# Designs tried in a protein design run: designed miniproteins, single chains. Part 13

Each design is a single chain, and the fold is of that chain. pLDDT is the mean over its residues in the fold that is shown.

## One batch from the design tools (miniprotein)

Design m456
Fold by ESMFold2-Fast:
Structure m456 (fold): chain A 97 residues (1-97)
Amino acid sequence: VFEEAIELDPNDGKAWLALGVQLFKEKKYEEAIEYFEKAIEADPSLKAEALLYIGKAYFEMKKYEEAIKYYKEAIKLGSGDLKEEAQKNLEEAEKKL
């Protein structure tokens, strides 16, 4: 377990996003969502990426209707590879309904 006291700048959206991704990898999905929301608040330019991860977290929690809502929002705001990934994840979530 990596234990380190991290002092985060509340305005460092990228740091919040990175911490959220780490929590997601540790399967702490509810906590990851909180950190992705903090990333959006700190840096709105990260909204598409953070919404994609929130959708992935809901998918892993088997909350497919919620995952679909966040993937659709990520598609609206995203472009290129992020939009393509969100579209693929949307299709996967719809197959689970």
Scores: mean pLDDT 82

Design m457
Fold by ESMFold2-Fast:
Structure m457 (fold): chain A 100 residues (1-100)
Amino acid sequence: MERDVAIKLTALAIAVAGLDYARMLGDEEGEQSLLETAKAILKELVDLAKQLPRETAESVVRDAVRILADHPELQEAFLEAVKDDPYLYEIAKRALEEVK
């Protein structure tokens, strides 16, 4: 599980960096593709976090929030992905307040 989490967090960081680069170039197709990729990775991270011990899940949520700090649309997508888990939702909300 920790290895899967590390892979997904790395993939999320790469997708976000790619999104910033696509936006800089005005690549609308690349922007949409990378937004959808980042949202898919966030859903997979949430599913993994639900299977982890609470302390580890909190660290994963906080790491994801740091990657999304400058991306409000992905922050909203992340909150929606965790909304059905009250524990993860509360951690995500608190972490997002810390990066604002």
Scores: mean pLDDT 85

Design m458
Fold by ESMFold2-Fast:
Structure m458 (fold): chain A 66 residues (1-66)
Amino acid sequence: APRPTPEELERAVKAAAEKYGIDPEKILDARFVVVNDGIILQLVVEDPESPTGELVLFVDAGPFLE
């Protein structure tokens, strides 16, 4: 399969943020991670309670890809 486009990534990030109640302005980084049976969306979210100030979330990206 061709590598996901930046537009597909932005769309998936918006859909995941809406589904999981994440503030899009708190998303610091996002990328797709390809695994054997699908694609995972990795989100880095601002979290002041974390020692690093960041929380890493892994979300199944399958429902967000057409």
Scores: mean pLDDT 73

Design m459
Fold by ESMFold2-Fast:
Structure m459 (fold): chain A 64 residues (1-64)
Amino acid sequence: GMKLRAAVTEALNRGLELGKKGEFTKEDAERIAREVMERYGLPEEHLPLLVEAAIKGGEIGKKL
């Protein structure tokens, strides 16, 4: 749904900003995913997708 798309976009963007600073870890991805999940009121079943989005953002950010 629209909420899930917005949450994925936010997780990716937050990962990207940390990746740009060179300060991106797996623990950061998990924290971002949980905060985004809670903020958007998404069920925990979506947590793996949000972690993946944050990781992808971090990888892109490291190249910028």
Scores: mean pLDDT 85

Design m460
Fold by ESMFold2-Fast:
Structure m460 (fold): chain A 67 residues (1-67)
Amino acid sequence: SLLEEAEKLFQQFVEALKKKDIKKAEEILKKLKELYKELAEKYPELREGLERQIEAAEKALKYYGSE
């Protein structure tokens, strides 16, 4: 399901950040944004939560990427 794909990608994003593989984390985040857009269209009730999760992920990536 799209939810399971999103969960796997988010876990991979967190793992990439832990390894300080910023380039890989950025690539995964781009895929997450696409999946979250599809999820928000299919499940509008999840939109706010998904948007907040992406915003938090973007801030984390920017923070680690600025090192």
Scores: mean pLDDT 81

Design m461
Fold by ESMFold2-Fast:
Structure m461 (fold): chain A 72 residues (1-72)
Amino acid sequence: MQMEMDILNEGSIKAQELADRGRRLSDVYDRLGLPDLSRLYLKQGMDDAVKAAVDITGSDSGASVVPAPAPL
């Protein structure tokens, strides 16, 4: 089951950042008419996000800065 812990939350933030990056790249490539690359980067971003979330194990107390941009 999902558990919310300070350490796990840190990994979630990192994973979210990677997922966001992949989705952003996916959107850019899709708009450029490169759907194959768009899909590739989306998948890579998700895979990296999952890996980052799982990789976090005994993190001391690292500060992850992830700005939440909201373009108009």
Scores: mean pLDDT 64

Design m462
Fold by ESMFold2-Fast:
Structure m462 (fold): chain A 64 residues (1-64)
Amino acid sequence: MMSKEELDKETAISLARMIMSIGKLSGDREELEEAAKKAVEILVKAGVPEEEARKLAEEAIEEF
């Protein structure tokens, strides 16, 4: 059975993916970079290690 904290992490990951997707749809690299920064902040607040969060954002920017 998952705790509320684990559910918060899952929600943060979903929100981060949505924000990055919107950034990619804009076609603007600056908007994508801003979206990646917000995604990292959300992930870190949800308890994801900063290194892990930055790696996920970097991968999304690289795919752009």
Scores: mean pLDDT 72

Design m463
Fold by ESMFold2-Fast:
Structure m463 (fold): chain A 100 residues (1-100)
Amino acid sequence: APPAGSAGAIRAEKDGVKVEITFASETPEAARRYDEALVEAEKILRDKGKDVKIEITGGATPEQRELAERARAIVESLPPNTAVGASGDVATMRAAIDRA
């Protein structure tokens, strides 16, 4: 039995704005989707708003923490009243960005 990859979430909430990015490293596909989701969320957040605070939960690794810090810096540049939920399918996020 391979070691269960660290599964967790990056949750950000400020001034009524929330962003939640869940990730799981149980499968290689999930890991790739996690990275893509983070990038896609970054674009969506940048376009919509910047009233978000990022918090890592679920025993994130230093690397994941660094990614969260980077995302936080981007979120800080977003306008207020942003509401993004990444607790869904990565494909949905990608489709939303493509439409935007």
Scores: mean pLDDT 45

Design m464
Fold by ESMFold2-Fast:
Structure m464 (fold): chain A 70 residues (1-70)
Amino acid sequence: MPSAEERAAALRAKVDEVLAKVPDEAVRAEGEQTVAYLLKLLREGRISVAQLEAAVDTLITQLEAETAAL
């Protein structure tokens, strides 16, 4: 069964796939920084995997809205 770390890695991969579709380098860099920060919080035990998933869903929604505007 996937561990919390494996679930976090899957969420990271999902963000990376969405970021690969973002043509704006600045938006992509900001998204990369945001996901790195969220993963740091999870590693430090400051957030749960469920909180990471909710934050990632919000980030993906923002990135997809920017991509869809093209």
Scores: mean pLDDT 80

Design m465
Fold by ESMFold2-Fast:
Structure m465 (fold): chain A 66 residues (1-66)
Amino acid sequence: VPVPARLTATGADPPALLNGEPLAAGETVEDMLRHLLVDEENDLLVATTERGDVIAATSNVRLEFL
């Protein structure tokens, strides 16, 4: 079940990568999960947004909020 969260890029650079592809600014966790390959291992690297917003750090197919 997707949870409400948001990914925000700083400047023009996206702060996260999903399977080597940059995750667009303004994407929700639901959008992030949509990019995951089902029944496959996914490498997800995320960054912390500005000080007021903490998104996630993860390994493979699981997201963990810091």
Scores: mean pLDDT 44

Design m467
Fold by ESMFold2-Fast:
Structure m467 (fold): chain A 62 residues (1-62)
Amino acid sequence: QAEELIKKAAEALSKQDYETAVKLLREASKVSENSSLIQAAADAVAKKDYEKAADLMVEALK
């Protein structure tokens, strides 16, 4: 489930494990109907825009 992957990515992000967060978000985007939002969150983490990444992840879970 994409929700589980996004939640694990959020936990990785909170622990400053940005590589794991990006990997989990990329995987979630492959199985989610909100793939565009999740890809945008992964891109935000890669660009070190962690506030935007967190907002996009929350939106993808709604």
Scores: mean pLDDT 80

Design m468
Fold by ESMFold2-Fast:
Structure m468 (fold): chain A 96 residues (1-96)
Amino acid sequence: MEIEAGVVAVIRVTPEMTLDEARQLAEELKERLQAEGLVHKIEIKVAPDGSVVLFALTETKEQYERVKALLEEEAARHPNLRVYDASVEDILLQLE
């Protein structure tokens, strides 16, 4: 089965959102995406700067569009959350 695309969400720690709160948000997004069957692989990492990064791989264009839409909706509610397109190769390097 072909892996279609990758999406990355970055949650930056701010005075209004602690590392634990950012991690909790990432875990809730991960659980929701997995429960809806939207992702082939999903992982959460904490960057050295304290940002929480969610890496998601999708198998279909429809899954990719739904993941991106869901994460963009959350980004509209949280100014410290940003969504980026990523290559499958770049994401796989982060999933070591």
Scores: mean pLDDT 77

Design m469
Fold by ESMFold2-Fast:
Structure m469 (fold): chain A 64 residues (1-64)
Amino acid sequence: DVAKKAQELIEQARKALEAGDYSRAIALLRQARETARKIPDEEMRQELLREVDELLREVQEKLN
């Protein structure tokens, strides 16, 4: 299930963020974004992509 894979990657990225491993979080979020783009359901796809983008902005803000 593509949606479940994207959700798992997002969860792993959140744990990496909590650990302060920003490079791992970015890599996981990029994978989650690529995976989420393959989700057939438009509503679920938009929701997960928005969540990934929000987390990526958080990482960039903490790095800057």
Scores: mean pLDDT 85

Design m471
Fold by ESMFold2-Fast:
Structure m471 (fold): chain A 78 residues (1-78)
Amino acid sequence: MKRRIELEIKVSLSQMMTSIMRQAYERGKLTVEEAREVLEKVERWLEEVKADPEATEEMIKILEENVEELRRILEELE
């Protein structure tokens, strides 16, 4: 149960961070450095979740979609 909660927290935080970063980008307040830091953090969570046998395919898919969106934001900033 504790491990599953930790996985769910990582998924939820990745969704929240991705949403905040998109809003900051749309308002012209997001830096390249901030976008890279968030992307690196979410990519790390994706690898950790993929390595966990208790992770669901849905959790992995959400994290992969968030990583892809953050990469698009970073590309749009550059």
Scores: mean pLDDT 82

Design m472
Fold by ESMFold2-Fast:
Structure m472 (fold): chain A 61 residues (1-61)
Amino acid sequence: MTDEEVLEKVAEILGMSVEEVRRLLESGPTNRVALAMAVLAHSIETGEDLREVALAVAQGR
């Protein structure tokens, strides 16, 4: 999965723009962890395996 695909997927899941997701990732590790946890929560609720997306977000890619 490319970094751009990760940003687009997170934006879709959270109902945000790609630019908002990018700004949150740039703001520091606390917001990256929060985004990763939100992606994992969505994964659990929908049954979609989003572990790669969550890991990429946590890594700040």
Scores: mean pLDDT 77

Design m473
Fold by ESMFold2-Fast:
Structure m473 (fold): chain A 61 residues (1-61)
Amino acid sequence: SAREELLKELDEVAELYAKGEPYGKIVARINEIREKYKDQFSDREIRAMITEKLIKASEKK
């Protein structure tokens, strides 16, 4: 489903964040995802999901 694909791409963004990739690169990837899924999910929903994924990634052991 579109939601599963979005979650997979957000997991990839969280992995880049965990690897210490430059902030600008992470933001660019997030913007690409927002554009790709804009017709299926609201910007607010996508941003909320990104925030949740990044918080969970930062809380990992």
Scores: mean pLDDT 78

Design m474
Fold by ESMFold2-Fast:
Structure m474 (fold): chain A 71 residues (1-71)
Amino acid sequence: MLDVDDMIAGAEEWADRDPRLAGDGYDAVGDYYLSQGDFDKAREYYKKAAELYRRAGDDESAKEMLERAKT
């Protein structure tokens, strides 16, 4: 079972080398916190995913993450 702290650490380590993979990691962390009812943390990690998707040149995925962050 993946610890959410390990998922966050993995995403942070990949942010510079592979922003797409890091964005996917933060998206998964956002979904995890949303499932736990922690809306503040879910919003935080969706915003981090959006920033990384923009670094990867994926404006569409970044926009989707920002829409999820509005919840």
Scores: mean pLDDT 80

Design m475
Fold by ESMFold2-Fast:
Structure m475 (fold): chain A 92 residues (1-92)
Amino acid sequence: GGNAAGALARAYRVALESGAEVTVEFSGDTATLTIRGADDAAIQAAKDAAAEAQKAGATATLRIEGDTVTLTVSGLNAVGATALALEAIGLE
């Protein structure tokens, strides 16, 4: 089975492969992944990431506004925060 960190890393990769613009930001214990120009695959990967974060015990919220997807994850442990930081600097 997947974990929240792996699912978030996958969502970032799928978005980049589709040519979308991706940003990640941190605010305390919260990580926010924003995908602009998301296709169906990027939207599905973001939904999968939200589901895996919830299974891991984190709070995950997904907002879709046209082709813009915002995934906010709170209550992640250091592993999840680290995975998002690695993706932000282009590491997979």
Scores: mean pLDDT 71

Design m476
Fold by ESMFold2-Fast:
Structure m476 (fold): chain A 82 residues (1-82)
Amino acid sequence: MMAAEELVARAIEAALAGRDEEAARWMREALELALPGLEVSDELAERAARALAEHTRARAAGDRAAADAAAAELVRAVAEAL
């Protein structure tokens, strides 16, 4: 659990810095560690990293609607892969 949290933090930092490919790689590792039965596609990793970065950005801006939408997209992306 602690290792997955660290990978998620790295994915957020990379995405906010515009390093989208690096963010997707960290998010893939985090998803594989948290959900070891899940087949993590490139699309899922990219969608999850993007949603997480958008959620973080929206929360920082005080945009509740955008933060909620980003959280819903993350949940949807993972649910569609199950």
Scores: mean pLDDT 79

Design m477
Fold by ESMFold2-Fast:
Formats: C-alpha cells, structure tokens, sequence
Structure m477 (fold): chain A 76 residues (1-76)
C-alpha cells in the first residue's frame, strides 16, 4: 500500500531529524508527500508539508521550511 509507504517515509524523516541529518529528513518528507499527491490525497500532502515546515523552522533550517510552506500552498 503506497499510503503505508508514505507513513513509513514520514517515520524515517522524523528519525533523521532526531539524528541531526536534516538533508535526509528533507528528502524523506518530499517522497512521502509526493506519494500522497500520486494517490490524490492533496489535503494529507499539504498537511505533511506544513508539519515539515514547522519542524524545520524549529531546528533553524529556514530555507527548507520556506520551501515546504510554498509546496503546501500550491496544494490548497
């Protein structure tokens, strides 16, 4: 199930954030949101982008946070 794959990618992204590997976390969040978009679950994809933006802002990765916010707005 591709939705389950997206959920597993979100967990991997959260683990990477805890380890300080924000680059890998960023890629895993993008992959998870892309799977939601492919499934037509645009609201879930937008919510994931918004949540990722907040997490990246908390760790000081402002450019990544802004990029996620832009991606979320495009799906609204």
Amino acid sequence: DKEKEAEELIKKAEEYLKKGDYGSAYQEYLKAAELYVELGKYEKAAELYEKAAEKFKEIGAEEAAEKFKELAEKLK
Scores: mean pLDDT 84

Design m478
Fold by ESMFold2-Fast:
Structure m478 (fold): chain A 92 residues (1-92)
Amino acid sequence: SAADLAEAEATLISLGASPEGAREGAEHLLEAARHLEEAHEAYKAGDYATAAEHLRKAAEHLRRAAEATGLEELGRLAEGVRKLAEELEKKA
């Protein structure tokens, strides 16, 4: 939502992102959140292949948020989500 975007942007600015980086980063964070929700639903349904695909997409959006904002913590989170996707792919 627009409120979620504004909150994410404000949070990223408070963490040291530029206004331009925070705007781009906030959009990627919301896309990552959407894919994490889809991954969770697929995982609960036992569809590990679909869960892994959504985790890979979430990781890519987190990586782009890290690039836009310069926040290393988002890059570390992206790597963690990517590794989780690889583990789930082995179970599919």
Scores: mean pLDDT 89

Design m479
Fold by ESMFold2-Fast:
Structure m479 (fold): chain A 56 residues (1-56)
Amino acid sequence: GLLAEAEELRERSRELRERARELSRKTSPEDQFEAGILEGIALILEGVADLLEKKA
């Protein structure tokens, strides 16, 4: 159901944010760039989860 899908998206978002934090601790420009992308994707997933919860 929509609530279960929203929870999966939130869990995936948490994993991406954790990955982004680890990458942002590295000095490589490539790692920092990837961290920014992962944080952006995580925010989108949270937004989608919020919409799914509102519809449920």
Scores: mean pLDDT 84

Design m480
Fold by ESMFold2-Fast:
Structure m480 (fold): chain A 74 residues (1-74)
Amino acid sequence: SEEEREQRRRNIKQLLLSIYHYTFERELKRGLSPSKAREIAEEKIKETAEMLAKLTGDRELVEEAYREVLEEVG
């Protein structure tokens, strides 16, 4: 259903946001600048989204969630 699709999209978005923030904070603690930490966090969620698209077989749903994450963190 559309409602179940939206819930899956939200779940993927929350997972990607969690990975982004975890990676960003980790890289900051390692002494990187906020700008460089953001670049690494963005690359990490891009790699994770590609993996999730392959694993789930639903590339469109994962790409929608990924775009929303980039909009929220940009």
Scores: mean pLDDT 90

Design m481
Fold by ESMFold2-Fast:
Structure m481 (fold): chain A 128 residues (1-128)
Amino acid sequence: AQEDLDAGLFPVALNKALEELKKDPKNRKVWETLIRAYVYLGKYEEAVKLFEEAVKLGIKPTRGMYTALARAYLKLGEYEKAIEVLEKMIKDGIKPTATDYRILAEAYEQLGDTEKAEEWRKKAEELS
């Protein structure tokens, strides 16, 4: 819950998700929650490792997992990897949100590809 993510309650929410994962290690929603939680904490490298572990276990990533991973790569300055993640999501047939298109636009802008950045901003506006 949001209140569990505020101040000193975040470790309790994280521990609950880890216990749920022990009971059902293929629960895609728990993996999404953990990866998003690590991104929220600014633990971007740990979020990347969690995503890699989920994929190794045969978990097919959710949109939320891809979005969180792309955000982690943006924060780490890994702009090409952020783009690759979201392009993989689209190729896997997952419909992007306006947020996903804004991440793509930001990554392309940081790489100096203004034309691609404008293309993705247009797609984000169409969903807004």
Scores: mean pLDDT 83

Design m482
Fold by ESMFold2-Fast:
Structure m482 (fold): chain A 67 residues (1-67)
Amino acid sequence: SEAEELEKELREFLRKLGLSEETIERIIALVKQGRGSQAGALLASAGLSGEELQEAGKIMRKLYEAL
């Protein structure tokens, strides 16, 4: 499904940025719960740049819309 492909894209993006699997799973769970603002705050706390946050935010929004 589109949601499964977007989830994979988000996982691969966050892994390339050096996030732990535990943090990645937390982010995906927050997105699936509609807690995108909380997911964004967690990513910012993990050290993502503004550009990385913007790109992650685009994928997270698409994932939520595909659920």
Scores: mean pLDDT 87

Design m483
Fold by ESMFold2-Fast:
Structure m483 (fold): chain A 59 residues (1-59)
Amino acid sequence: GLDDIQQSSETSRRLGRKAADQLKDPEQSLKNVDQGVQVHTQFSLDLLTKKKLLQDLLS
């Protein structure tokens, strides 16, 4: 469900925070994490849309 997508996004942010400390460039690390979360969300929405279209085509 949608809860799975939100959980994945939160996990990505936690990993990004650890990476930011190692790189000593928190701003760039935050940008990378934010972009990753956004891409993941967009990709998931696209998959849901395509799945619905396929079911309609199979009918």
Scores: mean pLDDT 69

Design m484
Fold by ESMFold2-Fast:
Structure m484 (fold): chain A 70 residues (1-70)
Amino acid sequence: SAEEEAKRRAFAAAGEAQRALAEALERGLSPEAAARVRELAARTQEAIEAKDYEEAERLARELVALLRSL
């Protein structure tokens, strides 16, 4: 189903975000970067809890991009 496909993509993107976060933590985050990461991670989690998997994938990809730009 479209929902199962979206869920699969959302969890794959979330897994990538978790790996990128681990790498960023090894490098250290400024307080400003940490605040931005926390806000985006919270929004991603809220989308997953709401079962809005398309939004969760979008937010998780945005989180990966943010973490890799730091």
Scores: mean pLDDT 88

Design m485
Fold by ESMFold2-Fast:
Structure m485 (fold): chain A 66 residues (1-66)
Amino acid sequence: SMARRERLREELRLGAQHLLSQGFTPEQILELAEKNLKELVAAGEISEEEAEEMLRLLKEVLEELT
């Protein structure tokens, strides 16, 4: 649902802001997220489509914050 997507975007925004405040670069945050999402897909916890959507939302959030 759109409400679920907006909630996820807000959670990603809070997490990204926290990591940026700790001195991580946008590139480092994306690399960490991609690695973690690949591990979740390999474990069968999320689908590849869900992982791609999460990564896309994170990229949008990081573009807005930087």
Scores: mean pLDDT 84

Design m486
Fold by ESMFold2-Fast:
Structure m486 (fold): chain A 68 residues (1-68)
Amino acid sequence: DAVKKAQEYLKKAKEALEQGDYDSAMKYAKEASLYAHDAYQQGDKEKAAELQREAARLYKEALEGKRS
């Protein structure tokens, strides 16, 4: 289930971000984005768009944290 895998990686990205592990947070957010894309291709378009926005947001927050 691509949606469930995307959610699992989003959770890992959030946990890494909370720990200040920005490199892992970016890696997990990227993985979540890939599974969100798979969910989109499988027809879960609305849910996939939501997951994609969360993944992009977490990636940006991690990138900003790394720069600060």
Scores: mean pLDDT 86

Design m488
Fold by ESMFold2-Fast:
Structure m488 (fold): chain A 72 residues (1-72)
Amino acid sequence: SDKEIIERGRELLEKGRRLKAQGLEMLKNAKTIEEVTKGIGTVLRGIGLEVEAALLLGKVDKEEGEKAFREA
């Protein structure tokens, strides 16, 4: 089950990183306040997934979880 938790945590971390990168690209290309707001929301959702992944990983591998949290 530890291996399954690590795999799930890494999957969530990857999704969070992609979503955060998407939000940052949206902010780079934003031309209106609405686009800025959407970009910020997307970045925050990505960070949330990264933090969730770090907490999950930290349950079975403290060092892996701490690293993921620092990179969030």
Scores: mean pLDDT 86

Design m489
Fold by ESMFold2-Fast:
Structure m489 (fold): chain A 64 residues (1-64)
Amino acid sequence: MKIIAVGGGDTLEAAERAAQEAVEKFGADGYVALAGASSEETINKAIEIGKETGALGGVVSGKR
């Protein structure tokens, strides 16, 4: 099973930090960082990735 971490934040730096925290927490094989994404957009993206790939996704929100 492939694990994909998704992190979101108001800035690219915040999104990358959130994605890295999710990778560490869940032991993910890859990550997606969503700069300028709301918490809702980040969660929706994680759900879509999970549905399409069968991967387990983790979501961590960056600080605003």
Scores: mean pLDDT 65

Design m490
Fold by ESMFold2-Fast:
Structure m490 (fold): chain A 75 residues (1-75)
Amino acid sequence: KEKAIKEAAELVKEALKALEEGNEEKAEELLSKAIDILVENELYDLLKKINEIYEESNGNLKEALKKSYEYLEKA
């Protein structure tokens, strides 16, 4: 399960880079893949925390991705 968390964190990091490069479609695709990995590995507590971060970010996708990456990296 540690590999799944690291893989999800890397995908969120790549999503943040894609968003910074102006590629919002790629950022959303990479984020979707990260969420799928968390679901497939039954990491529901991490998924819940990421959802909380998104709600608290008031639609600021860049802030949400940055905080999600920091959280997953420390998990």
Scores: mean pLDDT 80

Design m491
Fold by ESMFold2-Fast:
Structure m491 (fold): chain A 86 residues (1-86)
Amino acid sequence: SEKEELKKKAFEYAGKAQEYLKQAVEAKKAGDLKTALEYLEKAVEYAKKALELLEKADPNSPAAKELKKDVKALEEEAAKLKAELK
């Protein structure tokens, strides 16, 4: 179904977001805050893409609601890190 195809694509983008988040954590541990921010911003981008697809498939799904919270948390972390680089 189209709904299952949207969910599959959302899962793919969520996976990319997790990979970028891992890279951001590793860069932060190394003290490379600029690289950490770049990866964190990519994690936000892919998490938002995953959320958009999940909301198209089922806007009231628990998965969509949870991912929306995760996106907000990632955006707040990116904003905090960006402020630390000034």
Scores: mean pLDDT 86

Design m492
Fold by ESMFold2-Fast:
Structure m492 (fold): chain A 65 residues (1-65)
Amino acid sequence: MRRIALVGASTREEAERGGEEVRRTFGADEVIAVSGWTSQQALEFARELSRRTGAEVGVAGTSRP
């Protein structure tokens, strides 16, 4: 099953480190770095992305609820 992770990051370095961790812990095949998103916005986007791609989408480290 394909897995995509959304990772909240303010810098490229944070995005890379967060991406590596979610690949190890969640088994993500793809990582998308997002900045300034609330957890609600990230969850809505994850739900939409999952419907469009058929992949399992997870969310980690969003900016605000």
Scores: mean pLDDT 72

